# Ledger of designs, part 40: designed miniproteins, single chains, continued (5)

Each design is a single chain, and the fold is of that chain. pLDDT is the mean over its residues in the fold that is shown.

## One batch from the design tools (miniprotein)

Design m17460
Fold by ESMFold2-Fast:
Structure m17460 (fold): chain A 68 residues (1-68)
Amino acid sequence: SEEERKKLLEEAEALIKAGKKIPDELLKKIAEVMGIPEVVVRVAAHEARKYGLSFTELVEKAVESIKK
């Protein structure tokens, strides 16, 4: 659902901004709900931390690239 998607992305974004590790269960759930491979979600998290980019924006760009 849209609400579930928003909640999961916000939770992951908050963890990244706090410098905390995203739990594997949360990464898997985001991959499942967004319909993208788990590795893509992990790469987005790494890029968000490394370059100070929005995790949510990176994940949404990945969905656009894979589903279109």
Scores: mean pLDDT 81

Design m17461
Fold by ESMFold2-Fast:
Order: sequence, then C-alpha cells, then structure tokens
Structure m17461 (fold): chain A 78 residues (1-78)
Amino acid sequence: MSEEDFEAEVLLALGLIYMAIAKISKNLQDQIEALEKARKLFEEAVKLSTNPDLVAEAKRLIEEAKRQIEELKKQLAS
C-alpha cells in the first residue's frame, strides 16, 4: 500500500463516520453539513486512489451522499 492509498482509505473511513453522524443528528442543517463533509472526503479519496475497488465504493458513496443532501434540502426548504 502506498502512502496515497493509505490516505485514501483514511478519507473513506472518515467519510463513513460523517455519514453515521448525519444519521444520529436531530437537526436537518446538521445532517446536511455532515453529509456534505462526507461527500468532500469521498471525492478526495477518489482523487488520491488508483485502487479500482476503493474508487468504485467512494463513487457509490458520493452518489448516496448527494441523494441524501438533495432530499434533506427539499425538507429544509419546505
């Protein structure tokens, strides 16, 4: 494992932690902020890694975070 691959794995793990923080948050704004942090971390993991399995998982998680952010923003705007 290269240093870049290790950093990408750490970013992926931290992003997953922020996804979990979003689930336990009671405030819509806090949920959105946690998901946006997770999305950015997954995007950085994609930039650093050349591991196809990690990149595929990170891209899937980016799509999931974006979907959840969009739904929460619709709820907040209502």
Scores: mean pLDDT 86

Design m17462
Fold by ESMFold2-Fast:
Structure m17462 (fold): chain A 117 residues (1-117)
Amino acid sequence: PRYKMSEFQKKLQAAKSVEEVIDLVREFVESTDDPDLIIRTLAFGLEQMKALLKENNSKLSEEDLERIFEVIREAMERMSPAQLRRLGQAAINMFRGLGEEKLAERLEAWLRERLAA
């Protein structure tokens, strides 16, 4: 099913856990091939995750981080080289925004390999 951004935002605001946010982001990202829409979806997901983490005084688990990484990787597999640069850079910035430098570095390495071939 095709989600409207407004429906996604409404569901995102109702999410009570980072797990629910990741599932909603994955569902919406899988519904579209538009890199700008994917970037916006990731940005809204990041802001909601930050809000929930602050509210619960918690941090993202390694499992949550791996789920986020896989959503981005699967989206990137559907992209042209120019779209890969845009989505990849946005995703790297989002991981750094979460304080996850190792995942940002891993994504940079992945992106370099894909753009070199």
Scores: mean pLDDT 78

Design m17463
Fold by ESMFold2-Fast:
Structure m17463 (fold): chain A 104 residues (1-104)
Amino acid sequence: WKEAGLALIEYGKAKLEGDEKKAEEYREKFLSLLPDPMSIHDLEEYILLVRGEYEEAIKEAEKRLEKDPMDLITWYILFEAYLLMKDYEKARKLIEKLEELIKS
């Protein structure tokens, strides 16, 4: 879990810096550390994200994190939603919150 979370943080930082090569490397590492990465396709927030309903995807992801703050797939979906909305400030703050949670 902690190793997967650290990979997600590095992915987020690389995306925000525009380092696409480093971002893809850490994204691959993050996904490889998940016990069932295919479960993302069954999540309502991911389906909403793929449909372009970013605000609804964020809302559902926030509800899931209230129940399970350790759900790294949901942190990933939230980050992707903020990037797609070009809300780089919220994307950055999300990575900072995740880093704080993982380092605690």
Scores: mean pLDDT 78

Design m17464
Fold by ESMFold2-Fast:
Structure m17464 (fold): chain A 70 residues (1-70)
Amino acid sequence: MEEALELLDKAGTLAVILGDEEVLELIQKAVRALKEGKIEEAIELLRKAYELSTDPQLKELIEKAIEALK
């Protein structure tokens, strides 16, 4: 869980830099879900963020976060 939160913090920062507001909102909702123990909901939100993202580095950070939650 802590590793996933660190990866999502980096992904969120990159989404801000890229101006990707939709991906940022999904990452923020996923972080909130994780803090509430809703792991499956967080994974669904992160999969949507991955699909919407066009940046390869942002996609990699999101994918690593999903893997850390399995």
Scores: mean pLDDT 85

Design m17466
Fold by ESMFold2-Fast:
Structure m17466 (fold): chain A 87 residues (1-87)
Amino acid sequence: MVTPEAQEYYEKGKQAFEEKKYEDAIEYYEKALRIDPRFADAWYNLGLAYMQLKKYKEAIEYFSRALMLDPHNEKALKNYKEAKEKL
């Protein structure tokens, strides 16, 4: 169950990501995950933000966490494989 506070930080993170403010997006996703560490979408989007910063090792870790929580996230699996190929 995602709390309203975790969801609010997640939406702020998505907005920052759309504005290409990737470090700000990371801070918001991390705040969402401190409230709800089982928020699979927040782990996935944290991975995407690290991909944009070309921090592939961190991206792999966060996509892996998203996949542990939601194994059927095909986008997370695709991005996990892409990040591994960049190493």
Scores: mean pLDDT 90

Design m17467
Fold by ESMFold2-Fast:
Structure m17467 (fold): chain A 92 residues (1-92)
Amino acid sequence: GEEILKKAEELYEKAKELYREAVKALDEGNIEEAEEKLKELEEVLEELEALLEEAKKEGASREVILEIEIMIGMIRLMIGVLKLLIEKEKKK
């Protein structure tokens, strides 16, 4: 359980960094870089969702499952916000 949680935390830190880099790219007018970071962020979400399924199959504690589900929810929010920001920037 603890090893899976550490992997999930590593993926979540990567997601936060990708989100920061994407927002910075948009602030600098670099839509292409922001779209690339969005794709990488979506890949991190897929990896984290796969880890959640692995955690459930291994019988991880309710607390570990909940922690990973919260991280997934936060990344989904980041993706949603970033998609809206990219769309807004393209309409300038």
Scores: mean pLDDT 88

Design m17468
Fold by ESMFold2-Fast:
Structure m17468 (fold): chain A 76 residues (1-76)
Amino acid sequence: MEEIEKAYKEAKELVELAVEEALKMGLSEEEAERLREEALKRLEELVKRKASVREIALAATAEALRIIGAAVDEQL
């Protein structure tokens, strides 16, 4: 359980970092908050179903990339 709790904390920190970088890249605050909420909800659902540390880390990475990708796409 401890390892999952640590993975969840690190996952949330990664999402927050991605949101901060996306905002610096010009993503709107409204869209950034929406993507942040979606990412955090996904991570919470994984923790609730007792997903592995690896699953939580991979999901966090995918969500972080999605957030950064949205910033690039919005500016096109």
Scores: mean pLDDT 83

Design m17469
Fold by ESMFold2-Fast:
Structure m17469 (fold): chain A 111 residues (1-111)
Amino acid sequence: SADATAVAYLNNGSAALANGDYAKAISYYKKAIALSTNKDIQAVAYNNLGLAYLNCDDYNKAISAYKKAIALSTNSSIKATALNNLALAYICLDDVAKANSYLAQANALLA
């Protein structure tokens, strides 16, 4: 199925990310997003795409990807993970106020 193929691309992307091949990871996550009909699979792919961009110091693309993951997710755990990663991106930008706001949102989802 398309979603099974999307999950395979997610797994390949995560392997590339772990190996430091951020360009390959980005390519696989974009393929997972394009093929998936499942909002939570898309949310995981966007969250991982954000992590790949963060590792490339592309903070604006990372923030955009994390916000997309938050908007798409129907699962509180996936959404909280994306909010925590969004907060980390704002720490990298020295925006402590926004980071604290997103951390508070993540904690509220899991309370």
Scores: mean pLDDT 91

Design m17470
Fold by ESMFold2-Fast:
Structure m17470 (fold): chain A 60 residues (1-60)
Amino acid sequence: MVSEEELEEEIRLALGRMIAGILKATPTEDREKALEEARELMRKAGMPEEEIERILKEVE
């Protein structure tokens, strides 16, 4: 049985993957706005700032 903490981490990883996919599909002209929105969304999901920066840098 997966602990609640492990499940939450799995959900965060899935969210980060989805956001990265959306950002990669976003036109370059809209990407800066999309990056800022993605950062705010990940903060609301309880992701640490270092993890957020890691995901966003991978999409750059």
Scores: mean pLDDT 73

Design m17471
Fold by ESMFold2-Fast:
Structure m17471 (fold): chain A 69 residues (1-69)
Amino acid sequence: MSEEEKAEETYQKALDALKAGNYREAGLYFAKVVFEYPNSPYKEEAKKLAIEAFRKAGYDEVADNIEAS
């Protein structure tokens, strides 16, 4: 499995969690795309969604750290 394929699978898991209202889980999967798969085409959108998901989950410090990265 390539980095792009791993990023896509992880991004889809994040979207499923987001749709279910599981904001903490969604944020964790989006953050995984950003930091473990930084060369994937999903990185920029995953970063935005990770920040939003963590803020909705009440993890403002985590969201601030991702925004600053």
Scores: mean pLDDT 84

Design m17472
Fold by ESMFold2-Fast:
Structure m17472 (fold): chain A 61 residues (1-61)
Amino acid sequence: SLEEKIDEAIDYLAKLAGMTKEELIKRIVEGGGFEYQIADLAGVPVEEVREYIKKKYEELK
């Protein structure tokens, strides 16, 4: 699914950065960045990445 592709791209980038997926999601929401890199890796529109990250961030609170 689209969400699975985004999740895999986030996991990959988080591992490269030496952080958890949750830490990367917070970093993106609070500081921006990585959205286009995730979109490119996942092969999905950046709007789909933004919606997924927002949803996951709301779950973390």
Scores: mean pLDDT 83

Design m17474
Fold by ESMFold2-Fast:
Structure m17474 (fold): chain A 80 residues (1-80)
Amino acid sequence: MEEVVERLRKYGEEAVRLLEQIGDLERAEQARKSTEGAVKLGEKDEELGRKALEGAEQVLQNARALLDAREAAEAAAEAA
């Protein structure tokens, strides 16, 4: 239970940071609120916490992919 909640917080914080770095403040705020809700659900129900963790992991992966794509595009533009 505590491990799932800790992971939810870490994934949410990382996703918010990445979205803020990209400049998508609206999605960053949404991710912050979603993380708070997911943590509360995970504290009450471990199965709901696990499902929320899967969603948070997907959001984090998508945010990382967007940042990586942007950095790759910027690097390619400088090299060409």
Scores: mean pLDDT 77

Design m17475
Fold by ESMFold2-Fast:
Structure m17475 (fold): chain A 57 residues (1-57)
Amino acid sequence: MLDILLALAEHGPQTVAEIAQLVGISQSTASRHLRELVRAGIVRAERVGRRTLYSLA
């Protein structure tokens, strides 16, 4: 989870695919961790067209 937060801090708003590549995990794993971080209020999810961008809250 910390690696995801660092990726968002260093690179700004990103898709699940971009975060997964930077952190070196699968997109399904990144999506699961991001959902928990959104539920915890640490990360925000915003829909832009067909994509979801994640950023630090």
Scores: mean pLDDT 82

Design m17476
Fold by ESMFold2-Fast:
Structure m17476 (fold): chain A 96 residues (1-96)
Amino acid sequence: ERAEELAERARELAEELERWAEEVELGEDFRLAARAAREAAELAEEGRLEEAARLLRELAAWLRDRARESEGEDRERLEEAARRAEELARLAEEAA
């Protein structure tokens, strides 16, 4: 995957997190996650793939931590977001 495609996928994750924020009790957590995903997209677009990967791994770890403290729909969406962030981090590392 190229840096441009990684940036687009990170932006898509941010957009989905923003939509989920409107529907869940932990909306603030999803908004913070969306900001981190957007920053990772900007780093990837600039070719800073190692920095993007590190930020995405940190985001994934934070999301998993938040998921353990939540229930129901919030938990499921945080777990899904964590998996996607981790996958994007791996793609960024491979592209670097």
Scores: mean pLDDT 81

Design m17477
Fold by ESMFold2-Fast:
Structure m17477 (fold): chain A 92 residues (1-92)
Amino acid sequence: RRERAREGARRAIREANEAARAAEAEGALRGAMLAGVAAVAAAAGLASGEEAGGARAAAEAAEKAAEAAREEGAERGAEEAERAARAGREGA
């Protein structure tokens, strides 16, 4: 149970960091910033032992990152952020 939340949070960190790099490479600064927030939320949950809460917060931030990246024209950044959001939801 807790291992599923931990794995979801770890995947959310990896995929949110990839989303941030992809969005930045595509010029989507807001998308990149919000993807960074998702990675921090997941990492904070892992560090504090609240993995499910961190995964949920990461999913919410990653969904916003995907929306921002799409508005800024960063298709790859948006797709990676959607992947991070799914990982966060699976861990929540």
Scores: mean pLDDT 83

Design m17479
Fold by ESMFold2-Fast:
Structure m17479 (fold): chain A 62 residues (1-62)
Amino acid sequence: MPDEEEVNEAMLLIARGVARASNWSDEQTELYVEAIRALLEGDYKKAEELFKKIDELEEKEK
C-alpha cells in the first residue's frame, strides 16, 4: 500500500542517518539499512542475521 511505501522510505532514511551519526563504516551502514528493510518487509529472521553481521564486522575491525 502507498502508506507502507512512504513509511519504508522514511525508515530507511532514518536508518542511514543513525548509521552515519554513529560513524559506522560503509559496510556497516549498508547492512543496517538492509536490516531495517528486512524488518519492514516482515523478515525478522533476516534482519537478525544482518544485525549480527554488523556486530561481527565491528568486532573484526578492532
Scores: mean pLDDT 74

Design m17480
Fold by ESMFold2-Fast:
Structure m17480 (fold): chain A 80 residues (1-80)
Amino acid sequence: SLANEVSKLEEELLILSVRTSGEEGEKAKELLTEIVKLTLTTAVDFALLREKGAPKEEIEKLEKEYEKKMEELLEKYKKL
């Protein structure tokens, strides 16, 4: 699942950020920060939609937006 892929990449980026110095370590830290920020902000948006009793279609739209943005971050990881 996407969540499992994200968790694995967060772990790999954390290891790289600790064990790699210089530009590579800084890029790993930056990408990890972007992934964490996206996950947390999306979690808040999901909570707000659920609180408002939003229809399933709106929740699914947010899920697809998250997946798209996360795929863009995963592509950045491939270029490291």
Scores: mean pLDDT 81

Design m17481
Fold by ESMFold2-Fast:
Structure m17481 (fold): chain A 56 residues (1-56)
Amino acid sequence: DKVKELMTLLKEMGLVPKKVDDIIPTDVYDAWVKEAVKRFQKVAGLPVDGVADERT
């Protein structure tokens, strides 16, 4: 899965937060995460919804 691979890479690079609750409010990070997801969905050739899939 291209999306799964991207999500894994994002977390490994530290782009997707593992400490959202420690540093910043979830609401603030939610907006940023959706932007990143939309961007990568377009690059991966997926429908641009801004919603991270639950397949992973």
Scores: mean pLDDT 57

Design m17482
Fold by ESMFold2-Fast:
Structure m17482 (fold): chain A 61 residues (1-61)
Amino acid sequence: SMEREEARRLMKEARELARQGRLGEALLLVQEASRLAYDAGDVETLREAERLGEEIIAEAE
């Protein structure tokens, strides 16, 4: 679905932003990816987005 494709694109962008130390911007993209995955009923992509968010938060702490 378009929602799944967009969610995966946002997650790739979030990983790149996190690599640059732009953790706040990365988390905003993860939040949007999670919303799209939830709306699409894509449980696997939702779990992946949740894990990515946890990784980024851990790096900020």
Scores: mean pLDDT 86

Design m17483
Fold by ESMFold2-Fast:
Structure m17483 (fold): chain A 55 residues (1-55)
Amino acid sequence: SSMEEAGQNAMARAYLDYAEGRWSREEAIAAIREAGEKYGLEEAAQRVIDAVEAL
């Protein structure tokens, strides 16, 4: 769905902003968690958070 795509794009952007040094870990995790809640993608959000923590 377009909502699922929007949520996935928001999480991918937050991951990249952290990986490229534009955001702190805390900022990225907060943004990913918010996207998971907003778009109903909490399990996907946890996987992206785990990827951020692995960096």
Scores: mean pLDDT 86

Design m17484
Fold by ESMFold2-Fast:
Structure m17484 (fold): chain A 64 residues (1-64)
Amino acid sequence: MEDARKAAEAAKEAAKKGDATAAAVGSYQFMLSGGDREKGREGIAAARAGDAEKAAEYAVLSAE
């Protein structure tokens, strides 16, 4: 759970900078840390589409 929160925070920072790739990495990391896999997948898909803000949102939801 702690690692998932750290990944979600990193994804949010990446989204603020417009870095969709870093946001996708954060989403992947929280899935590995036991976060919600489906929300992680949605975050990665959003990042691949260039929507860094949506990717960060899903990363945060998976950490809850």
Scores: mean pLDDT 66

Design m17486
Fold by ESMFold2-Fast:
Structure m17486 (fold): chain A 65 residues (1-65)
Amino acid sequence: SEKEKKIKEAEDKLEETSKRVTQLSLEGGRSSPEEQRRLHEEARELLEKGFEEYNKAKKEAEEKE
């Protein structure tokens, strides 16, 4: 169904975001304090955006189906 497809797409995006956040964390451990701050901010923004898109997709799927 379209509902399942949208939720799966949102889940896949969230998993991709989680993987990227982990990668940035590993890179940060080997970087300067300034670069670490930038990478942590980038990871935070990606995670927040990922959860926001996931929640939006779930809400839209529930409203439509």
Scores: mean pLDDT 75

Design m17487
Fold by ESMFold2-Fast:
Formats: C-alpha cells, sequence, structure tokens
Structure m17487 (fold): chain A 88 residues (1-88)
C-alpha cells in the first residue's frame, strides 16, 4: 500500500516537473486528477492526489510569488517531501 502510494506520488511529481507547471497550474491539475479518480472509484489514487494537493497548498501559502526562482524553490520543497514519503 505505502509503496504504491509512493509510486503514484513520484509519477505525479515527474509529470509536474516535465510539464514545467507553476504552483497554481499544479493545484488545478491535481483537482482534475482527484475528480477523475473519484469518478473511477480509485480510492488509493484519490488519496495520493489529495495528500499532494494539501502539501502544494501549504507550500503555496508560504511561497506567494511565481517567479522562476520561487518555482524552483517550490519544486525543491516538493522533492524533499517525496523523499520523506519514500522513507516511510
Amino acid sequence: ELEKLYEILKKAYDEIKERGLSVEETEAWLREKIEQAKANGDELTRKAYELLLDYVRRLEERQKKYSPEEIAKWRAELQKWLDEVKKL
């Protein structure tokens, strides 16, 4: 279960990174993914995206500017959070 959760989160992170999404774009994308998971009855994926969205929102409250520097800082914090999830 925990290993599957990590794989879902890592895949989401990789997509966010490859697409170069901002914090706001990431939040909108995650909301869409949560609704898709709800429609499909995929509880694990829904839970994973809800946890990621909560983390992104908490990070956004601390980083209110969307300059390239702030986006890079945001992604570094997200990577750090994923590394902690992997250790669980």
Scores: mean pLDDT 75

Design m17488
Fold by ESMFold2-Fast:
Structure m17488 (fold): chain A 92 residues (1-92)
Amino acid sequence: MFSKEPSEEVRKLAEEAIRKAKEAAKLFDEGDDEEAARLAVEAERLALEAYRLAREEGNVAGETEASVALLMVAVLKATGSKEFLEAYERER
């Protein structure tokens, strides 16, 4: 790897993905399943884009940051209610 830091674009996408994943988890805990699902879908899209760009750049730190957001969404899908999962699938 020629760079230890993610590009600004990768960092912004990964940080936004993590932020949305955290908000989705909070809304899910509060019972807002549909809004939680919407934010989870947005977080996954941003995280996948960040991961793709980090891979193109050969940046392991960026891949790691994007993977954290993807893991957060995976946990929500694994622990989500039927209502959350149906809303998540609909928003995809």
Scores: mean pLDDT 80

Design m17489
Fold by ESMFold2-Fast:
Structure m17489 (fold): chain A 59 residues (1-59)
Amino acid sequence: SLEEKLNEARTLLEQGKYEEALKLIESIFDETKGIPELVLGIEKANELRRLYVEALKKL
């Protein structure tokens, strides 16, 4: 599920696997057509965007 992918992206970031986390996050945005709120809800969509920014800062 997309929620499982979000949890995996969090784990990848915590493990320092920034490129892998970024690719997974980008795949979630692609799968949701850029509107993750419709599938994950507003709270988890905001977390996804926060993780995306964190991954980018580490590259």
Scores: mean pLDDT 84

Design m17490
Fold by ESMFold2-Fast:
Formats: structure tokens, C-alpha cells, sequence
Structure m17490 (fold): chain A 70 residues (1-70)
């Protein structure tokens, strides 16, 4: 399951952060509440030095985790 997430992780491990971001964004289009995809997307943006985007996606994942825990 989550073939897009697996391909994204493979691209990330190879240092292909643009490709990893594309796969993670596709996973989010299928499931906008996919916390794993949000966290991996944030990490990929950090690796590119796009800290504002990374922070935004970490914050979005944190809000979903809070809603799940409430």
C-alpha cells in the first residue's frame, strides 16, 4: 500500500528531493490527512533549504496528530 510514499522514500534516499516531493504531493492528493506524507514532504523541503515550507508542513502534521489525540 502507499506506492507513492514508497517511491518518494526511495527518491529521498537517492538525494532526488524534487522527485521525492512530487511523489509525496501525489500521496497527499489521494489522502490529504496522510501524516506520513506530510512529515516526509517537510523533511524533503528541509533538505532543499526551504525551511518556511518545511515548517508549514510540520505544523500541518502536528495539527492532525492533535485532532487524532483529542
Amino acid sequence: MDAKLEKGKEAFEKGKYDEAIEYYEQALKEDPNNIDALLNLARAYEKQGKYEKAKEYFQKAAKLIEEKAA
Scores: mean pLDDT 82

Design m17491
Fold by ESMFold2-Fast:
Structure m17491 (fold): chain A 55 residues (1-55)
Amino acid sequence: SAEVEAAKARLRAHLEAQGKPEAAAKVEAMVDTMVAQGVSDAAILTVIDWMLANS
């Protein structure tokens, strides 16, 4: 979804700004896997929001 893609982009930018490009790539792959496994957008957004608050 557009919301998940926007949140994924924010998380990527956040991690890259911290000098963690490998972590950014890993969380992008994780989000893509969650989408492929049918995890709800609401659950994915909750995980991304938690990571933004704790990284």
Scores: mean pLDDT 84

Design m17492
Fold by ESMFold2-Fast:
Structure m17492 (fold): chain A 50 residues (1-50)
Amino acid sequence: MTPFSKWEFVLEKIDEEETEKELLERHGAKDGVIVLKDPMEREALVAFEK
């Protein structure tokens, strides 16, 4: 539940400057998740989305 909310928040900010494609390319499409500022939050989000 919480990871979904974080993903949406990150997407909002990214939508202003970068496209999802650029983010996935820079941070690795392997994760299938947009970059998060907090590495701890990123792991939680990725685990949920997987």
Scores: mean pLDDT 48

Design m17493
Fold by ESMFold2-Fast:
Structure m17493 (fold): chain A 95 residues (1-95)
Amino acid sequence: SAKRKELAREELESFAEELEEEGLEEEAERVRRLIEEGRLLEAIDLGIETEKRHIEELKEEMEKTTDKEEIQKLAIQISAEGIEIAALDFARSLV
């Protein structure tokens, strides 16, 4: 359905904006390029892989700190990234 693909595109565009806000500008540009090319499944796959890599980096950073406030902040970020992976996987069902 054309409407379902449009919803997936909107989710991916929202995701790219979130990447920019997190300072992942190069990754955001790559996602947007795939969206523009109509390669929505590839954009979703790239998004999920980007988030998984970011989670690994955050977990490594969390293991290197003993600051409770920083650990809590990193744990919240990891949870947010996991929610975004779930949203992208749902968007896959719309394509």
Scores: mean pLDDT 85

Design m17494
Fold by ESMFold2-Fast:
Structure m17494 (fold): chain A 64 residues (1-64)
Amino acid sequence: LEEEIRRLEEEIRRLQEEIEELDRRYQEALAAGDWEEAKRLLEEMMRKSAELVALAVDLVLLKK
């Protein structure tokens, strides 16, 4: 249980860092007027956010 919680927390942390990096790039693309790149980054960010939510739910269930 403790190892499973630690693994999920590590995965969540990694995804949060990836999403933050994507958001930074997304803001840069918007500022540059690169709508095509901004759209691509937004789609990637949405995919990782969905994965993060799923892992967060699993973590909450394990901490019952």
Scores: mean pLDDT 82

Design m17496
Fold by ESMFold2-Fast:
Structure m17496 (fold): chain A 81 residues (1-81)
Amino acid sequence: SSLQQQLEQERQQRLQDLQNIINTDPSLTEKQIYDLELEVLLDQLKNGRREDDVKRLIELYKKNVDDPEELQRLIEEIKKI
């Protein structure tokens, strides 16, 4: 299979693993869920940019970052990657 197909499969598997962890562990706090999702999305971006990963990361920041200046800084950093 092509490299592009392998990268897509790995991304889908990672997102599924993350969703399963969140759905199966009722002890996770909102902060812990945020930290897990942030780690996974940042790791995926380091291994190759995808628009869907970028959009999800921006939405994650919008939901969890209350400071508008910090939010803008984080969005600008994503655009540079």
Scores: mean pLDDT 78

